# Ledger of designs, part 16: designed miniproteins, single chains, continued (4)

Each design is a single chain, and the fold is of that chain. pLDDT is the mean over its residues in the fold that is shown.

## One batch from the design tools (miniprotein)

Design m12562
Fold by ESMFold2-Fast:
Structure m12562 (fold): chain A 72 residues (1-72)
Amino acid sequence: AAELVRQMDASDPDEVIELLREVMEDEEKATALLEYLFGAPVTEDPKGWLERMIRVVERGKEDSAARRAALA
């Protein structure tokens, strides 16, 4: 779990989204990641939590692209 978070911090947003999608396909990895991030995973909808994280990363990527365009 810690290694996945380190990869996410070091990677491009696209790579982070791909990692989250792969983790979402594996319930054990999804649970481990959520436990690491939140200390206690939301048992109700682990996939929903990861999908929300993907949306946040996508939004951050769009904001970053807009900033780069404004600075060009």
Scores: mean pLDDT 65

Design m12563
Fold by ESMFold2-Fast:
Structure m12563 (fold): chain A 69 residues (1-69)
Amino acid sequence: GLARLEQLARERSSLDEAELEELMEKSDPITRKMITVVLQNKRAQGRPLTLTSEQLRAIADAARELEAQ
C-alpha cells in the first residue's frame, strides 16, 4: 500500500483516475481513505481527478504520520 504509493510518486509525474483506482485496490485502509478524501475534495471544487507526484508524496507522508501515532 504505502510503499507502492511512494514508488509511484517517484516514478510517475501524475496518476489518472483509473491508475488511482488500481492503487486504492492495492492500498491499506488508511492510504485508501486519504486518496478518497483528496479525490472527493477535488470533485467538490470541480478540479480534475488527477493526482500529481507531489500530491501522492504528501498523501504517503500523511498516511505514515497517522500510522506512527
Scores: mean pLDDT 76

Design m12564
Fold by ESMFold2-Fast:
Structure m12564 (fold): chain A 76 residues (1-76)
Amino acid sequence: SAETEARVERVLEYGVQNRKEGLSVREIAEVLGISRATASRLVRELRARGVLVEDGRVHPLDYYIRLLEEAVKKVT
């Protein structure tokens, strides 16, 4: 959904802009102004999209580094 897409984008952008790794459900809920239940479901969606989640914490920079590495492999 458009709402889910916008929330995924905001979490990843927040992580990159603030150099945040290991974003918790609580931190995501606070940053996006959403409930912890909604943030928990968003973390599951991020994991489903290939974002690294360890011990319930989201790693946005790892996600972009892996995307960059895969892009380099495809064009070189």
Scores: mean pLDDT 77

Design m12565
Fold by ESMFold2-Fast:
Structure m12565 (fold): chain A 58 residues (1-58)
Amino acid sequence: SWKPASKETVDRLVAEAERLVGPAVAEALRQLGKYSTDEQLESALRAIRIRAASPLPA
């Protein structure tokens, strides 16, 4: 059965995203969390961590 992400999980992941890439991307992740599972949000944050560790060329 489908279950939306918990508020605690969303808040934790959004806080980490804000520290890594800033508030605009963090807010986008929070909005995604309303329609995503815990696993889907963890996957999104993993992509954000990869991007933060390897900045795009100018």
Scores: mean pLDDT 75

Design m12567
Fold by ESMFold2-Fast:
Structure m12567 (fold): chain A 65 residues (1-65)
Amino acid sequence: AAALEAEARRLIAEARRALAAGDRETAQKHLSEADRLAKELAAMGRTDAAQALGREIREVEAELA
């Protein structure tokens, strides 16, 4: 549980770095993986953590325009 949340946050941070470097493909890949982990957390009943991660993922996706 905590390990999945930490991994998702790491992937979101890497997506932000990729976006800052102009690497949209790598950013999208990391966001997709983070979203998968957020869904796994929701399936485990960690709904609050999944919702918080979902908000961060949407914020980075908005910057991918």
Scores: mean pLDDT 83

Design m12568
Fold by ESMFold2-Fast:
Structure m12568 (fold): chain A 60 residues (1-60)
Amino acid sequence: SPLEQFRRLAELAAEYAREHKLPEKGVQATLDSLRELAKKLGVPDEEIDRIVAEFRERLA
């Protein structure tokens, strides 16, 4: 599904951010871009918030 494909994209982006030790400004810019893409793809706000939280968890 588009939601599952988007979630996988966010997982890969989080792995990249962790690997390259992106500063908070870079992490926030990545998340802002992911949010805008998700909205354009019709992902519900509830799911976007969940995916953003999962992204942050993967960086910890």
Scores: mean pLDDT 83

Design m12569
Fold by ESMFold2-Fast:
Structure m12569 (fold): chain A 92 residues (1-92)
Amino acid sequence: LIEEGKRALAAGDLDKAIELFEKAYAASTDPREKAEALTNLALAYIGKGDYDKAIEAAQKALALDPDNEEARAALAAAYLLMGDFEKAAAAL
């Protein structure tokens, strides 16, 4: 599911990527796998311009895996794209 989602994301099929990452999140019981799915979900939402959902997904990923650098980078990117430079800097 996560690997298929990553392929969809790379192909620009953002709606398919979102569906696959949501399924990956629901299917996993491992907090790190859930965090990976949420991080990729945040990246897909960034691609769609849905920055509020991207921030929510990245924050949930960090709640499950606080040391996840990819989730922190996604959170920073979403804040930057929303124009919240202070929160973007704080997320790094």
Scores: mean pLDDT 84

Design m12571
Fold by ESMFold2-Fast:
Structure m12571 (fold): chain A 100 residues (1-100)
Amino acid sequence: DPRFPPLYAWVRQYVAATPALRAVPDDFLRVLVRNVIDTIRRNNLPWASAVPLARRVLDRLRGFFAQPRVSRSSFRTATRAAVDRVAAEHRDQLIAQAAS
Protein backbone atom coordinates (compact mmCIF):
# COMPACT_ATOMS: atom_id res chain seq x y z
CA ASP A 1 0.00 0.00 0.00
CA PRO A 2 1.69 3.28 -1.14
CA ARG A 3 -0.10 5.17 1.68
CA PHE A 4 1.33 3.00 4.47
CA PRO A 5 5.05 4.08 4.39
CA PRO A 6 4.48 7.90 4.64
CA LEU A 7 1.83 7.59 7.39
CA TYR A 8 3.93 5.02 9.28
CA ALA A 9 6.98 7.34 9.07
CA TRP A 10 4.88 10.22 10.46
CA VAL A 11 3.54 8.04 13.31
CA ARG A 12 7.07 6.89 14.22
CA GLN A 13 8.29 10.53 14.36
CA TYR A 14 5.33 11.58 16.53
CA VAL A 15 5.83 8.63 18.91
CA ALA A 16 9.60 9.34 19.17
CA ALA A 17 8.81 12.96 20.12
CA THR A 18 6.13 11.93 22.70
CA PRO A 19 7.62 10.44 25.93
CA ALA A 20 4.36 8.68 26.95
CA LEU A 21 4.32 6.79 23.61
CA ARG A 22 8.04 5.92 23.15
CA ALA A 23 7.67 2.40 24.61
CA VAL A 24 4.82 1.40 22.23
CA PRO A 25 5.85 -1.73 20.25
CA ASP A 26 6.30 -1.39 16.48
CA ASP A 27 3.60 -4.04 15.86
CA PHE A 28 1.06 -1.79 17.64
CA LEU A 29 2.06 1.23 15.51
CA ARG A 30 1.60 -0.84 12.33
CA VAL A 31 -1.88 -1.94 13.50
CA LEU A 32 -2.78 1.71 14.19
CA VAL A 33 -1.58 2.87 10.74
CA ARG A 34 -3.50 0.08 8.95
CA ASN A 35 -6.66 0.87 10.95
CA VAL A 36 -6.42 4.59 10.03
CA ILE A 37 -5.93 3.79 6.32
CA ASP A 38 -8.80 1.25 6.36
CA THR A 39 -11.14 3.70 8.14
CA ILE A 40 -10.34 6.48 5.63
CA ARG A 41 -11.18 4.10 2.75
CA ARG A 42 -14.40 2.76 4.34
CA ASN A 43 -15.69 6.27 5.18
CA ASN A 44 -14.53 7.93 1.90
CA LEU A 45 -12.52 10.52 3.84
CA PRO A 46 -9.90 12.63 1.98
CA TRP A 47 -6.32 11.34 2.44
CA ALA A 48 -5.40 14.71 4.01
CA SER A 49 -7.38 13.40 7.06
CA ALA A 50 -4.84 10.60 7.73
CA VAL A 51 -2.33 12.57 9.86
CA PRO A 52 -5.00 14.41 11.91
CA LEU A 53 -6.81 11.10 12.57
CA ALA A 54 -3.61 9.26 13.55
CA ARG A 55 -2.59 12.07 15.93
CA ARG A 56 -6.01 12.16 17.64
CA VAL A 57 -6.03 8.36 18.02
CA LEU A 58 -2.53 8.37 19.57
CA ASP A 59 -3.55 11.19 21.94
CA ARG A 60 -6.67 9.24 23.05
CA LEU A 61 -4.53 6.15 23.68
CA ARG A 62 -2.02 7.94 25.98
CA GLY A 63 -4.05 6.88 29.04
CA PHE A 64 -4.15 3.30 27.78
CA PHE A 65 -0.32 3.18 27.71
CA ALA A 66 -0.16 4.46 31.30
CA GLN A 67 -1.31 0.95 32.36
CA PRO A 68 1.50 -1.34 33.67
CA ARG A 69 0.76 -4.03 31.04
CA VAL A 70 -1.03 -3.86 27.70
CA SER A 71 -2.00 -6.98 25.69
CA ARG A 72 -2.01 -7.04 21.88
CA SER A 73 -5.71 -8.01 21.81
CA SER A 74 -6.77 -5.20 24.18
CA PHE A 75 -4.64 -2.72 22.18
CA ARG A 76 -6.22 -3.83 18.89
CA THR A 77 -9.71 -3.42 20.39
CA ALA A 78 -8.91 0.00 21.93
CA THR A 79 -7.20 1.23 18.72
CA ARG A 80 -10.13 0.14 16.53
CA ALA A 81 -12.65 1.86 18.83
CA ALA A 82 -10.55 5.06 18.99
CA VAL A 83 -10.10 5.19 15.19
CA ASP A 84 -13.84 4.68 14.56
CA ARG A 85 -14.78 7.40 17.09
CA VAL A 86 -12.23 9.92 15.77
CA ALA A 87 -13.33 9.25 12.16
CA ALA A 88 -17.00 9.81 13.10
CA GLU A 89 -16.11 13.13 14.82
CA HIS A 90 -14.05 14.19 11.77
CA ARG A 91 -16.94 13.31 9.41
CA ASP A 92 -19.36 15.34 11.56
CA GLN A 93 -16.99 18.35 11.38
CA LEU A 94 -16.77 18.11 7.56
CA ILE A 95 -20.60 17.91 7.29
CA ALA A 96 -21.00 20.92 9.64
CA GLN A 97 -18.50 22.96 7.58
CA ALA A 98 -20.28 22.07 4.30
CA ALA A 99 -23.72 22.95 5.79
CA SER A 100 -22.64 26.37 7.07
Scores: mean pLDDT 74

Design m12572
Fold by ESMFold2-Fast:
Structure m12572 (fold): chain A 93 residues (1-93)
Amino acid sequence: SAEELLREADEAVREAGKAFQAGDYEKAVELLERAAELLIEAHRLEPSEEIAGALRTLAGLARKLAEELEKQGKYELAERLRELAERLLAFLE
C-alpha cells in the first residue's frame, strides 16, 4: 500500500540521517536512494500532494547533503545525491 511505502521511506530517511552522523556516507546515500524508490512507488500507486511533498523534501535534503559531501571531498557520493534530486524533481513534472 502507499501508506506502508511512505512508512518504509520515512524509516529509510531516519536511518540515512543516523548513518550520515556516524560518517557512514555510502550507507546514508544508499538509504536515501531506497527512500526515493519507495516514494516513487507510493506516488504511482496513489498520487497525492503528501507523497509529492515528501518527494520534494527528499530532493531538497539530497542537494543539501551533496554539498556537505563535496566539502569533504566525497565527490562520487555527492554526484549520486545530486542525480537523485534531479531525478525526483523531473518525476514530479
Scores: mean pLDDT 89

Design m12573
Fold by ESMFold2-Fast:
Parts: sequence; structure tokens; C-alpha cells
Structure m12573 (fold): chain A 75 residues (1-75)
Amino acid sequence: MEKIKALVEDIELALEQAEKYLPKTPEFERVLDEVREAIEKMKSAKTEEEAKQYLDEAIRHMGRLQELADKLKEK
């Protein structure tokens, strides 16, 4: 439980930084919303298995966000 809470806080902090520094495009906003939704579902999860599933989903969306940011900088 403690490790999951720390990871959630790290993801929330990264999400807040992304909102400040990334351009406000519809694509970035959509991915940011998907991360937020996964975090909310993880917080409301009743079982450890459900929490892990939503954590994996949040990490996957964060990976997509990084790819979009990298593409924007390379172009």
C-alpha cells in the first residue's frame, strides 16, 4: 500500500508539471485526462488487483504523453 501511494503521488506531480510545461493541444489534454481518470479509478479500487490494473493503465498513458512531448521537440 505505501509503495502504491508513493507512485500515485509521483504520477500526480508529473501530471501537474506536464500541465504547466506542455502545449495546450487537444491531443495532450486527452492523454492528461486519461491519466487523471486512471488515477481516480486506482484510488477508488477495492482490491489490490484492480489498483494494479489501473496503475498499469496510468503508466501506459504517461508513456504516450512522453512520446508526444518527444515528437514535438524533435519536429
Scores: mean pLDDT 75

Design m12574
Fold by ESMFold2-Fast:
Structure m12574 (fold): chain A 63 residues (1-63)
Amino acid sequence: GSPVVLAVAEHELGKVLERYPDNEELKKAVEELLAALRSGDEEKKKRARQRLHELIEEAEKKE
């Protein structure tokens, strides 16, 4: 993908990790999404994004 788009995504996802620093599942999902964005694989991006969304929702409900 575009270097600018990747940099913006890395910044925004960094804020999510800052909010939930002890959530290892969410940290892994962020890393998988960034890897998928770098690969350009649409199927991997879709799956990684769905997993990340699910984990963020779970983390917010536990607070």
Scores: mean pLDDT 76

Design m12575
Fold by ESMFold2-Fast:
Structure m12575 (fold): chain A 71 residues (1-71)
Amino acid sequence: SASEYEALGLAYMVEGQEYEKAGDLEKAAEKYRQAAEYFRKAADLSSPEDRARYLRLADAAEEKARQLLEK
């Protein structure tokens, strides 16, 4: 379900934050990318009204990953 994918995305966001705090930016970025994937899957299963919310969560996670790996 969309809610199940949302929960998985949020769990990966937490893992990303923990790796970021530990200074492991590569692993943090990997976890944020995984979070974005699950938020996109949630969006695909959602009503049009909820889709925008999940896509914003996915975009935010992808942005965090990009910033950590940016030159």
Scores: mean pLDDT 86

Design m12576
Fold by ESMFold2-Fast:
Structure m12576 (fold): chain A 81 residues (1-81)
Amino acid sequence: SELEELKQKAIDAVRAGNPEEAAKYTAKIAELKGDDPELAARGVRSLAEQGHRDAAIAYVTGIAEGGLEEAERKAVQAILS
């Protein structure tokens, strides 16, 4: 599915150390889910740029599963772990 493809591309971009590519694909996921793409892009970019790699991946996974609120919840849990 398009959602699964975008999710994988965003995660791969985080792992590659490319916050801008991660933001691009995460924004597309947000758009498909009816969420704010600019806010989603900013969230994943900020996490990736600050070196919170696991939290950035959790954010991407969360937005694909449940949108922005789930993305934020999963990212916070990853930081607190």
Scores: mean pLDDT 88

Design m12577
Fold by ESMFold2-Fast:
Structure m12577 (fold): chain A 65 residues (1-65)
Amino acid sequence: GASVAEGRALWEARHAGTHAVGGTRGPDLSKLPAELLAAMLQDPAAFGLPAIPPLSASEARAVVA
């Protein structure tokens, strides 16, 4: 859904715009396998990203696909 695309775009924008706090590391999401990305979107707090709202399994798969 749109909220899924918005969430991903926001995370990427925040990461790129945050140079001083490790933004130079680059978008780790782009280096993750699709299955791991889907898992992270369903439980972002487990990956250290509690500010990202968790997605349903179907929404996470829609982002990955």
Scores: mean pLDDT 55

Design m12578
Fold by ESMFold2-Fast:
Structure m12578 (fold): chain A 60 residues (1-60)
Amino acid sequence: MDEEELDREVREALALMHAGILKATNTLDQAEEEIAFVEKHLGPEAAELFRQAVEDLRAK
């Protein structure tokens, strides 16, 4: 294992956790603002996972 793999997995997990928090707090409509923040701090791959998770949560 290397630190780059662990860092990527952590960023992705944090992005998915953020999407879950937005659903739990009923604030999925604020996700567009959060996407820009996630991309800046966690990177574009994590931001894309966040966007996908939010879309899936909105569909339910």
Scores: mean pLDDT 75

Design m12579
Fold by ESMFold2-Fast:
Structure m12579 (fold): chain A 117 residues (1-117)
Amino acid sequence: EEVERLRREGERLEREAEELLARGKELADPELQAALDRLQAEARAAGDAAAAKDGEIGRLEGALVEAEGNRDAASGAAGWAHARGNEEAARAFQEAARLYGRAAEAYKRALELLREA
């Protein structure tokens, strides 16, 4: 099933993004780490709210919103790390943002297919 394939692709990309995000956090200062943790919690809460509808559509809407929030958080963290001269952390966060963006695209395509069915 194409929807299931896209959901699994999104989940795989999110796992890869989480690993890069963790690497960036290890390299970042405590202030940036705290700001990113808050933004990730906000992304999770937004995803949970979007998933309030029951069923597969609700779950994918939640996953999409959370992935988009995490993409934006990682992108912001990359800019902040770059501004502080921490290019290694900035690169890790930029790559995490790219992978979260790809995960969001996969979830969005899965939602489009489900809504057409």
Scores: mean pLDDT 85

Design m12580
Fold by ESMFold2-Fast:
Structure m12580 (fold): chain A 62 residues (1-62)
Amino acid sequence: ISKETKEKIKEELRKNNLDGKYYEEIAKKFGVSVSTVRKLRKELIEEEIEEGVELLREAVLK
């Protein structure tokens, strides 16, 4: 799939707090497989884990 589509899927996953119940809905919305959405969710979780402590701390302090 295109880089642009991957970013849109990741954005929808972030908006739904990475909740797995939205996989099928997101997959249907972007015309991709549920497996693709699951793969992108794993990538996003890895990104969030790496940045999560710093971003969460910043958000709490604000």
Scores: mean pLDDT 69

Design m12581
Fold by ESMFold2-Fast:
Formats: structure tokens, sequence, C-alpha cells
Structure m12581 (fold): chain A 67 residues (1-67)
């Protein structure tokens, strides 16, 4: 749905920010994506919330960073 698609876009933008060394921008984008994940879970879309968490974890692992 639209919230999940927006969250995925934010994760992609965060990864791009990390590639450019913009850690503060990446933190902002990850926080926004996590907020959308919480909203999805509250709405009962647990599958989308779970997949979003998995995608965030993959980017964190790739860059050796935890937000």
Amino acid sequence: GPLYEEALRLIEEAEEALRKGDIERAKELFNRAQDLGVLLAIQGDLESARELGRRIREVEEKFGIKF
C-alpha cells in the first residue's frame, strides 16, 4: 500500500545518503521509515511492517550501522 511504498522509498534515499557519507540525513530518513512501519503495524499490516524491518536491517548490516 501507499505507506509501505513510501517507507521503501525512504530506505532507498537513506542508503543513497549513506553512500554519500551523509549520516545525519540517513538517520532522518530511517526514523521516518520506522515511523511508517509502526503505523503499518498499528493498522494491522504486520506483513508489510515485518518486510520493512527486514529491509532496514539489510541496509544497517551493509553499512555496519545501527539506528
Scores: mean pLDDT 87

Design m12582
Fold by ESMFold2-Fast:
Structure m12582 (fold): chain A 72 residues (1-72)
Amino acid sequence: STENISEAQKLFNEALKASEEGDYEKAKEYLEKIKEVRGKSKTGGARRLIDLMVKGAEGAVEDTRRRAEAKR
């Protein structure tokens, strides 16, 4: 539904913000919350849009982790 898409979008923005701040733990937490919203979505259209947000958030989390490792 539109509400699930809106909730996932908010969580996606929070995941990107945490990634920009270098907060791997927070970014990962928001990614898991996006996956939970995907599980609650009943329409194929909503699930597909949220899947794109999951992929984007996974990329941001991975980049944050890799950058943290490179600073050691």
Scores: mean pLDDT 83

Design m12583
Fold by ESMFold2-Fast:
Structure m12583 (fold): chain A 62 residues (1-62)
Amino acid sequence: RKELKEKAYEEAKELLRKGYHPIEVFFILREKYPELSDEEIEKIVAKATKEVMEEEGKVVDI
């Protein structure tokens, strides 16, 4: 359960870094991690988005 959330979170960050929109990442994770609820995936995508934006905040590409 916790391991699935961690894997989904890392995959979400990778997809966001590749230029996928958060909405697209949500649907990709929903298909790859059907064991996770929509609410859990939404929280993971939101957290990953904040992390990637913070990481990119030092680079003028945002």
Scores: mean pLDDT 75

Design m12584
Fold by ESMFold2-Fast:
Structure m12584 (fold): chain A 88 residues (1-88)
Amino acid sequence: NAKKKAEELLKKGVELLMQGKYDEAIRYFEEAIKLDPKNAEAYANLGLAYLRQGKIDEAIEYFKKALEIDPDNPLARSVLKLAEEKKA
């Protein structure tokens, strides 16, 4: 079951993200997206990992992808607004 594997990869990625292991977390989120391309949560967390590395433009693009899949994703909405304010 590809969706179940994507959920486990997302969970492990979040654990790595919480530990500050951003490059490892990114790899887990990329694998989760490969197995479930409609997983808005994986895109939002991938964006958060890039944001934590200071890669703001990459983070914005992934938050936009998350919002294309789920317009109500709270993480993506909050950070995209903050990024738009920084550009103004």
Scores: mean pLDDT 84

Design m12585
Fold by ESMFold2-Fast:
Structure m12585 (fold): chain A 73 residues (1-73)
Amino acid sequence: PSEEELKRIKEELERELKSLPGVKVKGLKVEAGPDGSIIVTLELETENMASVIGVILRINAESPYPIRVKFIE
């Protein structure tokens, strides 16, 4: 993925996740994986993980590259 695509995905994720009720985003990193995937590292607090996953799946559906997500505490 290009730097522009990584930036776009990061901006979309930040906007969507911060708009979700009960989700506290403490950190978000988007980078290219060595296998041509996109790696998203999320540090967040929420009891509504299903909504977070839903946002990720929707953004992944719009990407020509697979998105892998790592959740950190």
Scores: mean pLDDT 78

Design m12586
Fold by ESMFold2-Fast:
Structure m12586 (fold): chain A 65 residues (1-65)
Amino acid sequence: VTKEVAAEIRAMGEAIEAGASLKIKKENGETVLVVTTKSKEAAEKLKKFGEEIEKETGIKVEVKL
């Protein structure tokens, strides 16, 4: 399993638990994970989680409210 696939699986799991939507976007040859939620608390938690994924895998995570 590549780090990219592992990051997608982790982000998808967290998004589902938070009741959020996940979209995968490709920008300039790089994968970006976009998570959309209606909860401010969930957005803050997902931002921290996204920082961990980016630090571990180099894959960017964007959180939208």
Scores: mean pLDDT 73

Design m12587
Fold by ESMFold2-Fast:
Structure m12587 (fold): chain A 60 residues (1-60)
Amino acid sequence: MENEKLAKELIERAKKAKTPEEVQELLRELEREADKFTPEQLREVARALAEPVRRMIEEY
């Protein structure tokens, strides 16, 4: 299932996102790929992005 691998790849990139630019780029990609994911996969990617996004807003 290629969509599952894509979701995993986005999660890995989300974990490594440290700058506002990286976080914004991942959010745009998530929006583009939303139609390809199940609700569960979208939740997992969003969960991985939650900490980077929070850190970006509060610490940058």
Scores: mean pLDDT 74

Design m12588
Fold by ESMFold2-Fast:
Structure m12588 (fold): chain A 55 residues (1-55)
Amino acid sequence: SPVQLQAAIADIREYAKENGIELSDEEIEEAARLALEQGISGKEAVERLLKEKEE
């Protein structure tokens, strides 16, 4: 739902900021969608996104 997506976006944005990870708004939204679609944590979604970006 839109509410769940916005919550996931906020969670991932905060996680990235706390850990000094620079993500664009598009990357944050992509990680949020990944987390919701696969039922994984925001941390795991960010880690997967970064690995995919480096490959």
Scores: mean pLDDT 79

Design m12589
Fold by ESMFold2-Fast:
Structure m12589 (fold): chain A 71 residues (1-71)
Amino acid sequence: MEKYIAEAYRLVRDAGGTPAGLKVASAIVEGLDNKDLKKAIEEVRKILEEAGVGHLIPQLEELVKKAFESL
């Protein structure tokens, strides 16, 4: 779980900056706490689009799914 959140944070931080990376990590953690995969994916997509790094959406969706599979 933590491994995939850390990877998601690093990918978004390196492409879209630290604020975007932190928002993505927080959205994944909130989704895991609420056990709401759909909301986690929707929130991550929104953050990536707003940060101008929407090209990362497919890769981040896979990382979010892997984090949820590790529950």
Scores: mean pLDDT 84

Design m12590
Fold by ESMFold2-Fast:
Structure m12590 (fold): chain A 80 residues (1-80)
Amino acid sequence: MKEEAEKYIKEGEELLKQDPPNYREAGDAYLKAGELYMKAGDYEKAVEAFSRAISAYRQAGDVEGMKKAAELAEKALEKL
């Protein structure tokens, strides 16, 4: 679980390093990482991943993605 989450964090970082950056795909990768950290009980890393997803979706102009990531971030924060 944590190994997979770390893989998606790395994928998101690589997508942001593209020229031009793939913001929406990076947001999707960070969202997936956050969900995997939630399943692993690593709520602190889940919050970090969802925060990165919100930032990436904001850069992409993806309002729906931002909303999903924000709702999941709130759930992770409630577990802390």
Scores: mean pLDDT 86

Design m12591
Fold by ESMFold2-Fast:
Structure m12591 (fold): chain A 71 residues (1-71)
Amino acid sequence: GDGAAQAAASIAAAEAAKAAAERGDHVTMLNYANIAQGHAVAALALGDEAGGAAGARSAREMGKAVQEIGG
């Protein structure tokens, strides 16, 4: 369903954000982290169980990215 599609999109965007962070591309990282969070919130709103995991993953990826910029 749409929730599962949103969860999958969130995970894919979070992986892209992680890859960008690892190569020092902070602009691309922030863009993908924001996209991942948006899809995770949409998945949760649609009641998809995987959306909960995607939301937590997106939040952790954003936190890691912020630490890499600030440290």
Scores: mean pLDDT 71

Design m12592
Fold by ESMFold2-Fast:
Structure m12592 (fold): chain A 73 residues (1-73)
Amino acid sequence: SEVEKAREEGEKLYEEALKLLEEGAPKEEFEKMLELEEKLREKAKKLIEEGREDIIKAFYEKQGEAYRAEQAA
């Protein structure tokens, strides 16, 4: 399903971001990540307008779990 695909893509993106942070990635890799984030933000806006919040929630599920854990600590 689209929801499951979004979850897999979100998990992959989250894992890649963690790897870059741990390895002390060069500026170019962070700039690529920021460009990807901007594109994803525009896509998310369209999905919200279409009532497909389920896809957005699935995509950010792993990132959201990490954010909540950080805020709770």
Scores: mean pLDDT 72

Design m12593
Fold by ESMFold2-Fast:
Structure m12593 (fold): chain A 58 residues (1-58)
Amino acid sequence: KIAIALYDIPKRNEKELELKKGDKVEILEDLGGGYVKAKNLKTGEEGIIPEKYLEYVE
């Protein structure tokens, strides 16, 4: 499942995913509590991100 970053999101710690507004991410795992593990399709990095920062697209 693909989503788009709604905002520029800086990396606060090593487990988080850094995103720029408009970056496409692949959702890898639903972690619950409003968090997902995702892969940034531009950088190839994986990390944890709050779902509220993403817009899901099909």
Scores: mean pLDDT 81

Design m12594
Fold by ESMFold2-Fast:
Structure m12594 (fold): chain A 69 residues (1-69)
Amino acid sequence: MEREAGELLDRAWGLVRDTIRSGQLDLAYKAQELLLQAQKAMLEGNYEEAIRLAEEAIRLAYEGLRLAK
């Protein structure tokens, strides 16, 4: 759980950076806010919530990248 959550967070941060580079700032900032919440959940030992938030951030980042074309 902890390792899985950490790996998912790292992947999500990479995708958010790509979304920023694509110019989709609104979706990138929303995803970034979710990742900050996921990091807080990690610090609290709530790995299930961290995974859920990171997956939602990944979804928003992919949506942004899709719109960038």
Scores: mean pLDDT 82

Design m12595
Fold by ESMFold2-Fast:
Structure m12595 (fold): chain A 58 residues (1-58)
Amino acid sequence: SAALEAAKAAIAAGDGRKALRIIQEGTGATPEQAEKAGTALAAGNEEVARRILEAAGG
C-alpha cells in the first residue's frame, strides 16, 4: 500500500509517530490496527505490518 510505503519512509527518517499517523489517515485502519502495524514496523517486521493492513483494508 502507498500508505505503508510512506510510513516506512517516515520510520527510516526516525519519525515513528508520523508513520502511525500516515497509516491511520492513508488506509482507514482503526487505531488498534494502526497501533499493531506501527509496532511491527518499529520492530522491523515490515511483512507483519503489511499483512495487518491488507487484512484491515481489503
Scores: mean pLDDT 75

Design m12596
Fold by ESMFold2-Fast:
Structure m12596 (fold): chain A 83 residues (1-83)
Amino acid sequence: SEIKKYEEEIEKDPNNAEAWLNLGKVLFKQEKYEEAYEYYLKAILLDPNYAEAYENLGKVLEKMGYLDAAEEMYKKAEELKKK
């Protein structure tokens, strides 16, 4: 499964921000928004310039009803894409 693939990547390299982002995306598709949020935060902690992680964090915050926080994350993603 995709979850097992990304969990194995994280076990081999816990600093792999892309694997944390991808695991969060799988959980988001399963509507496990709180877990997706935690994994997106982990991806950002590992790579603070990771525009896609901020974009996905915005999407999960929006699903959880935190619209102002979601807007801030979308703005951060756009700022990072312009570099």
Scores: mean pLDDT 87

Design m12597
Fold by ESMFold2-Fast:
Structure m12597 (fold): chain A 74 residues (1-74)
Amino acid sequence: SLEELIAEFNELLANAGNLSPEELRARVRELARRAYELGLISEETLALVESADPADFRAGLRRMVAAFEEAKAA
């Protein structure tokens, strides 16, 4: 569910310091694909998160955080 996805994303961010950069990227990308399927994030945001460029990844992650906070507040 959307609520479960938001909770999982928040838990991932809380535990980000315990993950390697590669593990964090893989987990964020998995959650981004699920968020896109649920209509929570745009195709453009998904493309940024899937990018090999660290700057694009960070931009996509910021958009994901904003989208998840907005969904949580609704």
Scores: mean pLDDT 84

Design m12598
Fold by ESMFold2-Fast:
Structure m12598 (fold): chain A 64 residues (1-64)
Amino acid sequence: KTVAQILRDGVEKAIDAFNAGKVDEALKILDEARAEVQKHGTPEEAAQALATLDAVRASIEAAA
């Protein structure tokens, strides 16, 4: 698995959960993706992916 693949899969699943009305599930999916990103790639790749996940999480929390 690459950091980019983990990020993409995590964001897509979180958006699907949010669209289904499962906000708590969407946030859990993002937290799981965050943990998985930290185990893969370089620190620089992980930092960029984590920033993207944090932005998506903030958007979901603001919309909920």
Scores: mean pLDDT 81

Design m12599
Fold by ESMFold2-Fast:
Structure m12599 (fold): chain A 63 residues (1-63)
Amino acid sequence: SAKLEEAKKILEELKKLEREGVLAVIQGDWERARELAERAKELEKELIELVGEETYKKLSSQM
Protein backbone atom coordinates (compact mmCIF):
# COMPACT_ATOMS: atom_id res chain seq x y z
CA SER A 1 0.00 0.00 0.00
CA ALA A 2 1.05 3.63 -0.49
CA LYS A 3 1.12 4.13 3.28
CA LEU A 4 3.52 1.21 3.80
CA GLU A 5 5.71 2.41 0.92
CA GLU A 6 5.92 5.87 2.52
CA ALA A 7 6.70 4.31 5.93
CA LYS A 8 9.51 2.24 4.38
CA LYS A 9 10.99 5.36 2.77
CA ILE A 10 10.93 7.24 6.08
CA LEU A 11 12.47 4.28 7.93
CA GLU A 12 15.27 3.98 5.34
CA GLU A 13 15.98 7.72 5.62
CA LEU A 14 16.11 7.37 9.43
CA LYS A 15 18.68 4.57 9.13
CA LYS A 16 20.74 6.74 6.77
CA LEU A 17 20.63 9.70 9.17
CA GLU A 18 21.70 7.44 12.06
CA ARG A 19 24.76 6.21 10.13
CA GLU A 20 25.68 9.74 9.00
CA GLY A 21 25.25 11.01 12.56
CA VAL A 22 27.60 8.37 13.96
CA LEU A 23 30.19 9.27 11.32
CA ALA A 24 29.82 12.99 12.11
CA VAL A 25 30.45 12.32 15.83
CA ILE A 26 33.50 10.15 15.03
CA GLN A 27 34.85 12.97 12.82
CA GLY A 28 34.19 15.60 15.52
CA ASP A 29 31.61 17.43 13.39
CA TRP A 30 29.18 18.27 16.19
CA GLU A 31 27.26 20.83 14.10
CA ARG A 32 26.54 18.18 11.46
CA ALA A 33 25.64 15.61 14.12
CA ARG A 34 23.12 18.02 15.67
CA GLU A 35 21.58 18.82 12.26
CA LEU A 36 21.19 15.12 11.44
CA ALA A 37 19.65 14.41 14.87
CA GLU A 38 17.10 17.20 14.35
CA ARG A 39 16.17 15.79 10.92
CA ALA A 40 15.81 12.32 12.41
CA LYS A 41 13.43 13.63 15.09
CA GLU A 42 11.21 15.24 12.44
CA LEU A 43 11.09 12.03 10.38
CA GLU A 44 10.36 9.95 13.49
CA LYS A 45 7.42 12.26 14.23
CA GLU A 46 6.13 11.88 10.64
CA LEU A 47 6.45 8.09 10.84
CA ILE A 48 4.51 7.96 14.13
CA GLU A 49 1.78 10.16 12.59
CA LEU A 50 1.66 7.93 9.50
CA VAL A 51 1.53 4.44 11.10
CA GLY A 52 0.70 5.13 14.75
CA GLU A 53 2.73 4.69 17.94
CA GLU A 54 2.23 0.90 18.28
CA THR A 55 3.34 0.14 14.70
CA TYR A 56 6.25 2.57 15.02
CA LYS A 57 7.38 0.76 18.20
CA LYS A 58 7.33 -2.60 16.38
CA LEU A 59 9.24 -1.20 13.39
CA SER A 60 11.91 0.44 15.58
CA SER A 61 12.38 -2.71 17.71
CA GLN A 62 12.90 -4.85 14.57
CA MET A 63 15.54 -2.60 13.02
Scores: mean pLDDT 80

